# Designed miniproteins, single chains, continued (4): the designs that were tried, part 44

Each design is a single chain, and the fold is of that chain. pLDDT is the mean over its residues in the fold that is shown.

## One batch from the design tools (miniprotein)

Design m13499
Fold by ESMFold2-Fast:
Structure m13499 (fold): chain A 103 residues (1-103)
Amino acid sequence: SLEEAKELLIKVAKKLGDLVISILEKKGLYEKAEEVRKKLEEAIEEIRNAKTVEELLEAVDKVIDIAEEVLKEVDLSQKEKLEIEIELGMLRLVKGLVKLLLG
């Protein structure tokens, strides 16, 4: 149950992360893309290593915060914002379901 929740959350987090990094790289923001990649890799490793539902949800919140920071700080098109918000919404939905069912 906890391990299945981790696997699903890692899958959704990676999809969001790959999208965000791809958008930053396409915009020529390579330094920001590398910063975001490193932060996402650290947060995903925290999801992988979580021993409790609380630790898992805290690690997921770090992924959410990274994506929210990009939405606030980077000059994104309406389409790019919508694409990130869709994947972020999916991560929040899965997080909410995990919290409801496991913690």
Scores: mean pLDDT 90

Design m13500
Fold by ESMFold2-Fast:
Structure m13500 (fold): chain A 74 residues (1-74)
Amino acid sequence: MEEGALADLPPLVALALAEASYRTFQGDWREFLREWVGALPAELREAFRAALDASADPAEFFATARVIARAAEA
């Protein structure tokens, strides 16, 4: 995925696409999501990286990420 490729998508839509893609991904969830975070707008990358590093599993990450995405769209 190219860096900044998700910049034109609403954050909640970008997150929904990441969840759909992750369900078909057969590798390390943390590595997959780090690449996805790199494709986000710069102002969201730090918040999502912090959420990813703090999360023990993908479900915890997506729960935290939805809060960040909703706040960004408010």
Scores: mean pLDDT 74

Design m13501
Fold by ESMFold2-Fast:
Structure m13501 (fold): chain A 59 residues (1-59)
Amino acid sequence: SSMEQELLERAERISARLAIAEGPEAGAAFYREVEQLVREGRLDEAEALIERAEARLAS
């Protein structure tokens, strides 16, 4: 679905930023968790995880 694609695109951008800020393992772990939630159809939880990471990275 388009929402699944949008969530994964957002996760990819955030994982790249997390990799710079917190290290490559943190970025990879974040992306894997979002991808797993999306695969399970847990889209609200995936979005919440992305929003929490975006808030943590906000200037």
Scores: mean pLDDT 87

Design m13502
Fold by ESMFold2-Fast:
Structure m13502 (fold): chain A 96 residues (1-96)
Amino acid sequence: EEEEKEKKLEEAEKKLKETLEQWFLESEKEEQLKAIEYYEEHALTEEAREKLEKARELVEKDTEENRKEAARLVFEALELNREALKKLAEERKALE
């Protein structure tokens, strides 16, 4: 079951990455930058913030390859933020 859950998670992550890349390519540069700035303000870890800063720089360069890499970095930052939120919730529950 654990291995099956890991494979399903990998498939879900791949789909989310593809969806985010498509959304990023279809969005205007200004909208992409606003989204990244919003996520930077709400980043829970330094690693997530660092990935978002790199994504912003890539979007600013405005090439298709850089936009795809920026989408990947945003996805990775959002995953790190989700994991950090889950850990905080678990720690809070342990204190109750």
Scores: mean pLDDT 73

Design m13503
Fold by ESMFold2-Fast:
Structure m13503 (fold): chain A 79 residues (1-79)
Amino acid sequence: MEEMLSEEEAKKELEPLLRRLQEAAAKSTDEALLQRADEELQRLGDELTATYEEKGAIPKSLLERVKEELERVIAELEA
């Protein structure tokens, strides 16, 4: 069965990645990469919020995909 997380649990799991994203963004001078990162972060945040509003919880599979996408964005900013 799908493991479901509370909004608080999901936020706790995302906090280290969001901190790394903010650090990478602060060090980047590439405005195009920064804009792309901001757009991706907004899209992922909207998806998590919509899912939580509809289901009252966040599926572990969705959280894992969001983590993978955040790690990709961080890698682009750190390059």
Scores: mean pLDDT 81

Design m13504
Fold by ESMFold2-Fast:
Structure m13504 (fold): chain A 71 residues (1-71)
Amino acid sequence: LDALFARLAALVAEIEAATTLEALDQGAYALSDVLTQAILAAKTKAQRDAAYEAGLAGARVVAAQRKRLLA
């Protein structure tokens, strides 16, 4: 689970660094996949809640970067 959260953080950084919509979409798909793995690997309510919060944070980063690229 810790490795999945570390990968999630790395993907968020990649999304923030994306200069094209293609790179952003690739990062968003990878983020969604890692998040799904984290939710499925969660054994406690606290771990599951942390995964959902990470998902919401990631979605905000994707939306902000997409807005920036489309401006």
Scores: mean pLDDT 80

Design m13505
Fold by ESMFold2-Fast:
Structure m13505 (fold): chain A 99 residues (1-99)
Amino acid sequence: SMNDVVLPLRDFLDWLATHFPDLIREAQEKARREGWEELEVVVEGGDGGGTWRITFRRKKVLESGEVVTVEETILIDRTLEDDGSGPVVVSEGPTVTRR
């Protein structure tokens, strides 16, 4: 948006590391404890809208060959910052996808 302040990806990641330093570490530790193969962090959006989706994806291959993916998503919206207090963070519950 022309009237909204959107952080460049680098500045956004620096901001995330400052305000949520344990977020990625805790997600990785949880995935490891639960026997998931890998925690993948995907950052999407921010282009023109000031909203970023941060998705933590955990993948596991069952002995049947079925792939189970669990996603937990955090939405960060810079455009909801009215008083300079910082962006609004909204968490979505886990979603399970199978193929």
Scores: mean pLDDT 58

Design m13506
Fold by ESMFold2-Fast:
Structure m13506 (fold): chain A 83 residues (1-83)
Amino acid sequence: DEEIEKIVNLIKEEVTKIQPLLTSDKEEVTKAIVEAALKLTEKYSPEDVLKALEYLAKLYSETSKEAAEVILKAKEELEEKLK
């Protein structure tokens, strides 16, 4: 799905910028990902943004467990905000 792939790339860019903080401030990294995802819900459907976060977490699960965990936590927080 083209839209999901675009969202994945946009969130991946944000994760890459803040990745050095993963070992010192996971809460800050999680908040940054949630804020980036919330901004994307202004242009894309919330469903597609949530699917993109799930896909990105799976993509990172083999290379960075900490990044995958933070992305999954961000997905949970986004789901709560979208209720």
Scores: mean pLDDT 77

Design m13507
Fold by ESMFold2-Fast:
Structure m13507 (fold): chain A 61 residues (1-61)
Amino acid sequence: SIDDLEKQIQTLGDQYTTLMKQYDTAVSNGDSSTAASLQSQIDSVVSQIQSLGSQLESLRS
């Protein structure tokens, strides 16, 4: 449903914010391995948000 998609997007948005904060900390500490891992996770979350957003737009049209 539209409500379920909106909740999933909101949850992923919250995860994105948390991962970005962790990424900034890793970069500040010079932890390149952790930063690279977090970047991959951020990319995955962004892809999921974009996919769900496209589905939501289709359902609202």
Scores: mean pLDDT 87

Design m13508
Fold by ESMFold2-Fast:
Structure m13508 (fold): chain A 113 residues (1-113)
Amino acid sequence: MEEKFKELLKLAQEIYDTLLELHEAIRAGDRERAMELLDKVSELIKKFYELALELATDPETQERIKKLYEEVQKLINEAREAIEAGDRERAMKLLDEIYKKISELVDLVLEER
């Protein structure tokens, strides 16, 4: 249990660090780097989600985790379209929404313990 919790904390830190790098890449107009970082953060979020579901014992919490993950997936797809279009303002707004949803997911999972 403690080792899985440590992995969750590590994944959360890597997600936040990658989101910060993604924000800087979007701000700089580096589309190629922004797309690479978006793919990386998507994979990290998926790993966090899978581990979070394993650790959640309460069905209500599991359902909320699933809903937050689905919302994040939709926002990631919209962010990818905005980055490909070169729409920095839209991409940054979508990244802010992704950050908020991830913070909700992280808080929910850490409070469950």
Scores: mean pLDDT 84

Design m13509
Fold by ESMFold2-Fast:
Order: structure tokens, then sequence, then C-alpha cells
Structure m13509 (fold): chain A 77 residues (1-77)
């Protein structure tokens, strides 16, 4: 019920997740503007869902986000 945006922002403040968040933003900015918002939505949801599972390592969260971005880009190509 609380703002999920605050939860995602808090995760991005974690040193383990900050590099993943930064790399994700840079990857999206390199894409055509027309697909940036769609890819951002998928990456955002994947990042939050994967990070909410306490059994996932930061590396597994990163891999899940990267896979989701790649799959979304392929669908939009």
Amino acid sequence: MEELRKQVNELAQDPAYLPVATATINRILALPKEIQEEVRRVAYKTFLEAALDPSNSPEQVRDAVEAAIAATVEKLA
C-alpha cells in the first residue's frame, strides 16, 4: 500500500544494487526513444520482483533484469 517507488529507490541506494540500476539506465538510454519506456517498465518490474525474493543474490537479480531487457528488445525489434 505504501509507495512502491520508494521501495525501488531504497533498493537502488544499496551498494550491491546501485551498479545494476546504473547499468540498466545506461542500457535503456542507448535504445531508440520509442522503446525506452516499454523496456524501463519491464526492467523496473523485474528488478523489484527479483529483489523481493530474499533467496536471490544481487548477481541473480542483475541476471534476471538483463535477461528481461534482452527479451523485451527482441520482441520490439
Scores: mean pLDDT 74

Design m13510
Fold by ESMFold2-Fast:
Structure m13510 (fold): chain A 103 residues (1-103)
Amino acid sequence: SVNAMLADITNTLNSSQTSYETFAQQLKAENPENFEELRKRYLELTKSLYNMLIGPILEALKDYSEDVFFGYSYKIVLNLDREKRRRDKDKKVKKLLKDLISK
């Protein structure tokens, strides 16, 4: 059903950052020498999977009632905006840590 598909999309978007952070910690512990290369490959794969899943489902939603489309589109946008704000905070923290380590 459309509702099940939209729930899966929402869960994927909400868990994407947590999944990435957990994966990055495990990857660094298991592969310290190749960490940055493996991290980059993971990000590229994740972006590819996101585009493959989200794009077709958003196109399919155009055939459904306007109320359903607007409701779920708004929730997707809110999740993306929350992730952006969290990334901006993480970037500021990373800069502070880098400045402290470099001194």
Scores: mean pLDDT 55

Design m13511
Fold by ESMFold2-Fast:
Structure m13511 (fold): chain A 81 residues (1-81)
Amino acid sequence: LLTPGPGLLELFHQLTSKESFTEAELLKLFYLYAKRLGLIDEETGTIDLSDTPLGELFGVSSVHVGDGIGILERLRRHTTP
């Protein structure tokens, strides 16, 4: 199981009370977070992270919904085993 660092955990605690997750659960929480905040552009598949705490944490302004591997790699950089 992966434990998010304090920045990522605080964001995910808006959606769940869990502190440790599988990679699949982390990816699911990312998409749920993006959907809840209305960050997903259905036409382009772009998730706009501009001016969000998550975008600041990842150091990027956007990611693509189809890039699950890239999203998971960014999530893993902010977790410990």
Scores: mean pLDDT 83

Design m13512
Fold by ESMFold2-Fast:
Structure m13512 (fold): chain A 67 residues (1-67)
Amino acid sequence: SALDLYREFMENPEKAEELFEKLKKLSTEEKKALADHFNVPLETLNALIDSNGDTKVGLKKYLELNT
C-alpha cells in the first residue's frame, strides 16, 4: 500500500531512488491515498514522482514539511 511505501521511505531514506520507482507503479487510488496522507494535491504528488531523481532532495524536504 501507499502507507507501507511511506514507512519504507521513513525507515531508509537511502532507498529513495528505489522508492520513486515503486511510487511510479502505484495506482491512481494509491497515489491519492498517499497525497491525502501528506496533505498535498494529487497533481503535486504526481509531478514530484514524474520528476524522478531530479526532485529527490526536493521530495524529501517536501515530505518533511507535509508530514
Scores: mean pLDDT 64

Design m13513
Fold by ESMFold2-Fast:
Structure m13513 (fold): chain A 85 residues (1-85)
Amino acid sequence: MIVEVELLVGEEYAQEVYEDAEGAKLKDIGTGLSQESKVEARLEDGVAVLRAEVELPEGSNGQHLFELTGKSGKKYLALAPEVVT
């Protein structure tokens, strides 16, 4: 199934992650599937909001661990909430 996930990065690193995330790649580590999705980055009140559409296996519920690789090559780990829409 396809779900939209939202990753939030707190104020202290928001600007750095926001600038690095444009065109970043997102990989689902928890399912073992590599899903390269276009990441949309927005800066809202000092918080970097990253959104991506990912494909999850059938019956894949709960939180997922994602690895985001920015344009710089830096890697960030984030947990996404269970199905946002």
Scores: mean pLDDT 64

Design m13514
Fold by ESMFold2-Fast:
Structure m13514 (fold): chain A 83 residues (1-83)
Amino acid sequence: GGVLRLKIVGKDSLGAGEAYEAASKAVREGGAIGGKIIEESDTSITSEAIFETEEQAKEGGKKGEEAAKKVPGSLSAEAEAEG
């Protein structure tokens, strides 16, 4: 299986939330079979998503980063995938 850690930082809580929602949607559309938020603050959200394969996790992470970065309130989006 694959595990994707996704860390989103927004300029404020609205920006973080909007960026995370965009990224989470892209990750689910990319084939995530499960996930959870592992750390949350006013301006950052870190989650882990589960995929069947490491390759799917890598592609899901790339799509999640791209989706988050399109949100105006996003400061950073970082994805790390492991098998």
Scores: mean pLDDT 86

Design m13515
Fold by ESMFold2-Fast:
Structure m13515 (fold): chain A 80 residues (1-80)
Amino acid sequence: SKELQKKAEEAVKKTLKELGVSEDEIEDVRASLGPELAFVEVRLKDGTVLYGMGKTGEEAIENATLTVKRYAEKKKAEAA
């Protein structure tokens, strides 16, 4: 859904900004809400694809942002 996708994009961009990573690293954010499961896909310009799933759109966004946070922290550690 477009509404869920917009919320996912805003949450992911905010998470990256808080970690000092440019939102320009995001190539695409896709979100879908099914009857039993919500899905968020975050594609980064380096070719990395990160996923978040949950029973609700909010849970899927939260899980996607946690995965994005872990990825960004790993990249910062590798750059140090």
Scores: mean pLDDT 80

Design m13516
Fold by ESMFold2-Fast:
Structure m13516 (fold): chain A 72 residues (1-72)
Amino acid sequence: APSPKEQAEKMIDKRATAQPSNIEGIIAGYSNDEAYISTDNATGHIDNDGNIIPGTGILKVKISDISNVTDL
C-alpha cells in the first residue's frame, strides 16, 4: 500500500474533501502525515517553487481524513 506521503504527493494541486471536518479545497502541499488544503476563501498561496505561504484559509488535515480527490 502507498505510504501517506506517497499518497499526498499524488494529490497535490487536486481538489479534495476531508472528513469528518467537511473541509474542501485544493491540496497545496503535505508534511509527514498531514496535508495542507487551500480553501476557496484562502489568503495564503503557493509560490512558484511549491512552497506554502501561510495565511487564513489554509488548513492542516490528516492525510487519512481525505475521502475524495478530483482532478481539476
Scores: mean pLDDT 67

Design m13517
Fold by ESMFold2-Fast:
Structure m13517 (fold): chain A 78 residues (1-78)
Amino acid sequence: DKIERIVRESKNVDELEELLEKAGFSDREQLEAGALVADPEERRLGLALLRHLDRLEEIKAKGDREALAELQAEAAAE
């Protein structure tokens, strides 16, 4: 997947920051750290969340933190 490749190969540079800023989510540090962390599970979750940027943007626009937690649970189940 293109997003996974960008996140994996980006050294916290332009593309990853642009994706996180476009999403406008409060947990950008968490997702950014997840993509870089050596722990495969955490990195997996970060990548899965980034794959759902469109849905993440909708959730953030609504200010629905419960929906955000649900999305994270779905990503963990993948």
Scores: mean pLDDT 57

Design m13518
Fold by ESMFold2-Fast:
Structure m13518 (fold): chain A 68 residues (1-68)
Amino acid sequence: SAMEKAEELVKEAKEKLEEYSKLPKEEAIRQMQRLLTETGARLSEILDDEKTNEYITELAELAKKLLE
C-alpha cells in the first residue's frame, strides 16, 4: 500500500539522518538537506500534501535534534 511504502521510506530516511549526523557539521547539514528534499519529492508522489508535510516535519525535527 502507499502507506506501507511511505513508512518504509520515512524509516530509511531516519536511519540515513542518524548516519549523516556523524559527519562534520557542515557536511551533515548538506546531506540532511538533500535527503529531506529527495524524501519529500518521493513522498509527494504517493501521499497527499498534508501527509507528506507531516512526515517531512517529523524528519526535519529529527535532523534538528541530531545537529544539537
Scores: mean pLDDT 87

Design m13519
Fold by ESMFold2-Fast:
Structure m13519 (fold): chain A 74 residues (1-74)
Amino acid sequence: SALEQQFQQLVAESRELINRLTHDPLRASILLARLIALEVEFEIAVKQGNVAEQQKALAEVQQLRSEIESLLSQ
């Protein structure tokens, strides 16, 4: 679905950005754990056919990506 494609793209981008956080390995680990949790939440929502929960997970990964971008601009 379009939601699944958008989610997978944001996850891939977020993972690439986390890999660029070389000066804060603890923060990178925490961000990676958050990303993995969001991937699990999205997969559960897909299996349940719950579009609202899929959209929620998409919004949360968009927010996480923005947080990582802000850290890289410092």
Scores: mean pLDDT 87

Design m13520
Fold by ESMFold2-Fast:
Structure m13520 (fold): chain A 86 residues (1-86)
Amino acid sequence: MRATELGREAIRIAEEATDGRQAAEGGRLAAEAGYLAVKTGDVEGARLALEAGLLAVKKATDVRGVVSGTAGALSGIGALFDNGEL
């Protein structure tokens, strides 16, 4: 699975989240997408990871969603730095 595909899946899960567990899962996948984007130089995947992480934080109703979403967003930012986009 490419970082871009995983990032899009993370966005879908976070967007459809109706509880903190689903928001946390979106954040977890966002972090995974960001990590993969670093390994593959996938700038689009890095942007999607950041977007998904921020969306997971927005949808979070508990601390797990906030932590996972923040980790996802930071992973995306890190991938953008590594690819020279920041």
Scores: mean pLDDT 78

Design m13521
Fold by ESMFold2-Fast:
Structure m13521 (fold): chain A 66 residues (1-66)
Amino acid sequence: MSLLDLPEDVQEKLRRGARMLLDARRRGEPVTVREVAYESGFPSLRTFSRNFTKAFGVGPGFFLRR
């Protein structure tokens, strides 16, 4: 859960990704974590998932599922 260890621009991209996941669930829109990763500016799901988990202490699937 060390968001401060990441560059500010990466932190902003991760916050954007988290908001996209939560907004998709609220709107009932069918999105995948992979789609959100690319739309948030990450080159791959692996890079997004790794940085997201490091920043927030949980995987991006957590924000989509519960």
Scores: mean pLDDT 75

Design m13522
Fold by ESMFold2-Fast:
Structure m13522 (fold): chain A 60 residues (1-60)
Amino acid sequence: SSLLQDIDQALQTMGQSVGRLYRDKLLSLTDPQELLRESQVLSKYDPDLAQQLRERALKL
């Protein structure tokens, strides 16, 4: 139904906004050990973000 489609779209948009804030927070971390720990936790849920955190930790 159109209502369910509207709800789905709103949830996707909200998820993207929250995801961006969460990503920005994690990528702002400056402690390599913290970045590596977060990367390991995220590897099962968001492997792309986990890889970015790991690469950042190795470059610090």
Scores: mean pLDDT 74

Design m13523
Fold by ESMFold2-Fast:
Order: C-alpha cells, then structure tokens, then sequence
Structure m13523 (fold): chain A 95 residues (1-95)
C-alpha cells in the first residue's frame, strides 16, 4: 500500500512539473485552467488515501480554484511549486 501511494505521488509530481513548464511557455489560459482543474481532481482523490493531510490538500485546492477564477500566471506557478513541495514532503515521510 505504501509503495502504491508513493507511485501515485511521484506521477502526480511529474504532472505538476509538466504543468509548471507548460505555463512558463504558453499563453493559452483555457488550457492552463484545464490543467489546474485536472490537478484539483487528482488532489481530491488523494484525500481518502491520505486523510491526515486532508486539511493541507483542501488549502492547496482552494489556492488552485482561486487561480482558475482570477488567473495570474506568476501566482499559478507559485501555487504549483507549493503543490510540488507538498508532494515531495509526503513522499519523504512515507519512505
């Protein structure tokens, strides 16, 4: 079970890194917002697997939703970097 959760988190981290690079090179707000919406769905799916982190996940989802409503490229990158660091922290705590 632990190894399975780590694999999910590592794949999610790769997705976040890809989205950060896409945002840096793209002006397509609708595609970017689509990526943010998909990340929110993936984070929601993590909550039952990581109930001890549910509050932190909800805070990250709220920050991502704010970027969907009031898009700012630099703030979106900052929130995604925060999501990436959160994922890295959990991976290290599970290892």
Amino acid sequence: MKEFIIEILEKLKEGVEGLIEFIKTSEDEEVIKGGLRQLILQLEKLKPLLPEYSEEIDELIKKLEEQIENFNKEKAIEVLEEVKKFIEKIIEELK
Scores: mean pLDDT 86

Design m13524
Fold by ESMFold2-Fast:
Structure m13524 (fold): chain A 69 residues (1-69)
Amino acid sequence: SKAKEYAEKALELGKDDPVARQAAIGALSMAEAGGVTEEGYKALRDMAEKAKNPEARELILKAVDELKT
């Protein structure tokens, strides 16, 4: 899925950013589950916005938004 692709790329780009790694892993987990809950969506977005790597942050937000759709 597009969500999985975005999250995988975010993991690679944000490998040295623990917050980006955790958010990307969360997005991958939700993609494998076939979607995201409202609580999960809010938690992942909040976590992504705290990521230091801006490229990884943008990709995680794209992944989470794809899961919400």
Scores: mean pLDDT 80

Design m13525
Fold by ESMFold2-Fast:
Structure m13525 (fold): chain A 56 residues (1-56)
Amino acid sequence: SAAEEEALLAEEAELDAQAQEYLDAGQKIPKELLERMLEVSVRALELAVERVLAKR
């Protein structure tokens, strides 16, 4: 649903901000944060593809 897609995009933006804090501090991004970012990105992409396929 569109609401789920918007929620996932909002979480992705928050995770991106956290990752940027590590980079700005000269630190490596933790694997756990990268894994969560990947999970959210994959789910958001799945919902986006379903939305495109529903438009005819």
Scores: mean pLDDT 80

Design m13526
Fold by ESMFold2-Fast:
Structure m13526 (fold): chain A 86 residues (1-86)
Amino acid sequence: VSSIYEASKVTPSTAIEYINSKYGIVREKAAQFMTDEQVIANFNNYDDDAKYQVAKNKKLPDAKFEQIPKDYREVIKKWQENNPKL
């Protein structure tokens, strides 16, 4: 299955199923479609890469943000500085 084909299956209703996809573009699309409530409720169930993707695309409470590995947090902060409309 190609990344384009898998990405086409990502909708607001299925996004949570694709957050741990091996394809970065699929994970980014999934994170974009998830609600803040879904992100918070499922945050502890994500692997580190999925936590990075959701944190990059959503403003998380400080308590959840601090659970992300330091290297990812630094990249997320730099990304948010360049994308202030989060």
Scores: mean pLDDT 70

Design m13527
Fold by ESMFold2-Fast:
Structure m13527 (fold): chain A 105 residues (1-105)
Amino acid sequence: DDIDTAIRLLDSAIENTKKAIEAAKKGDAEKAIEHLEDALGNVRAAKEYAERAGVEEATRKLEEAIDHLKEALEALKKGDLEQAIEHAEKALDHVKEAKELLRQS
């Protein structure tokens, strides 16, 4: 099931994004980058399944999450932990919104 697969990928993305935020708050940029790269991979995969399922609104929310995850990664690479946390938290909100939209479809 494309929707069920997307939801499971988003559950993994949520956990990885939370781990990245925790690592960034502890000043561990390397670990935060690793977790955000995993989250980005999960969100990209989930977007493919959401598109196949025809859930356009969830797909748009996942596009917004991808943009914020990319901005969080760039901030971490520049040593801007505060900006990285802000973008990661915004990505987390969009992922949770997309998951709820998929669950209701």
Scores: mean pLDDT 91

Design m13528
Fold by ESMFold2-Fast:
Structure m13528 (fold): chain A 86 residues (1-86)
Amino acid sequence: AKELLEKAVEAARKGDFEKADELGKEAFGKALEAKAAGKYAEAAALLRELKKAVIEIARILGLSEEELAEIERYFDAKIAELEAKA
């Protein structure tokens, strides 16, 4: 997952947002598979890495610090839900 997210951020830095979206969706799919398998700690860890990549891509896209904070709150809430189930 980490390598996929690093490639997604690199694609976004190159302006290839279609590739960044594809790689991000693949990484998110891995988090959903972990959650479906009851691996809540693993799913939470994957969401933490996805959060870092999404925030970096959002900065590249020129989102405001307020919008970045909203993305962070969204991911933190989902991570906390998964950690509570682990």
Scores: mean pLDDT 81

Design m13529
Fold by ESMFold2-Fast:
Structure m13529 (fold): chain A 66 residues (1-66)
Amino acid sequence: SNLIASELGQKLVRELGVSPQLAVRAANAVMNLDEEKLKEVVESLPKEIQEKARELLEKALEEVKS
C-alpha cells in the first residue's frame, strides 16, 4: 500500500540520513517489487549505511509480497 512506501521513506530519511529523493525512489522500487532498482539504490548509498538500508528495504519488500 502507499502507507508502506511512505513509512519506509520516512525511516530511510530519519534513521539513515538518506536524501528524501533517494528515499522516495527506494520506496517506489519496493512497491513495484523492482529488486534490481533496490540494489542500485543501496549501492549508491555510503557503505556505512548500506547494510542497514538493505535490511529495511528487504523487510518492506517482504511486507509488500505478503
Scores: mean pLDDT 80

Design m13530
Fold by ESMFold2-Fast:
Structure m13530 (fold): chain A 76 residues (1-76)
Amino acid sequence: MAREAEVAREVGAEKILEKGKQLLLEGKRAYEDGDTETAIKLYQKAIRLFETALAAGNEAAKEPLEEAQRNLEEAK
């Protein structure tokens, strides 16, 4: 039972990571299109999802999180 709950948590973290990557990509596109305000909002949403995935134990979220944070700082 504990192992099944842990596996379910890992699968959830992977889906959150995937959603975060989608938002990060949308943010990059908005930034390239000159929509800096939309890019900032999308990067902030991606950061929250990556932090959630990382807190759930998905270390694959670390690099996208750092990238989203850098892109957010550059867009400000």
Scores: mean pLDDT 79

Design m13531
Fold by ESMFold2-Fast:
Structure m13531 (fold): chain A 86 residues (1-86)
Amino acid sequence: SREEARREAEEAARYALEGAREYARLKAEGGPGARIAGAALRAIGGVLHYGLLKRRYPELEVSKEVEEKAREAARLVGAGEELLEG
């Protein structure tokens, strides 16, 4: 269960960062608003999922790399770090 939660948190952080990077790229390129919004929603969803896992499993240890991915994703979409807190 905790090992599954850890893998899920790692995936959520990765998914969030991928969405956040696409959001940043599309925004810089002046891409279609619908695509920018879709990338932002994907990133925010991943950030929220990561935060929810940390809140549900406060003893859940993730690598610094995973934590940095989640923080970078939140930063790139303008979401507060409070969304990452357990």
Scores: mean pLDDT 83

Design m13532
Fold by ESMFold2-Fast:
Structure m13532 (fold): chain A 85 residues (1-85)
Amino acid sequence: SKLEEIEKLYEELLKAKTFEEALELAKKILELAEPYMPVPLYIGLKLRIIGVELDYELGLISEEEAIEELKEIAKEALEEVKKNL
């Protein structure tokens, strides 16, 4: 199921050690979760990912902080999918 696919990606994200790996996984989770969430929530989470990426690239946050933010965003997407399935 799509839920099992998203849960597997989320488990991989929890083990991510680099920003690049965490970013790729968070983007994949959000893409798969899109059909199961309201458009405003999807846009909000997508903008939060963009914000984390920019903050990290500008040196405003650490890699650890960026990875933790991506985990939080992905968790919100996963919980919305669970609610709607």
Scores: mean pLDDT 90

Design m13533
Fold by ESMFold2-Fast:
Structure m13533 (fold): chain A 95 residues (1-95)
Amino acid sequence: SLKVKGAKEMAKAFILEVARRYGRDFALAVAHKVLEMLGEEVPEEARRAYEALTPDQQKEADVLAKSFVTFFDNLLVPREDVVEGIREGVAEILA
């Protein structure tokens, strides 16, 4: 069942679900690419996770990140809420 969530909570839940299904480093790599696409500051650990991926894994991360950005842009929600959700997800993964 889907609970009603704000954009921040949805963005955080998405990154944590990626970590659960595909592992911590892949989730950090997706978060890196989303933040980069949004012109936001990227945590060093997230950048390193992306750079450590194979070229094929980087392409998968890029596709998922683009789909994520497109999804939230189509919802017309505040970008700052999406960014904060991603940052909270990254912080939880790094804890």
Scores: mean pLDDT 84

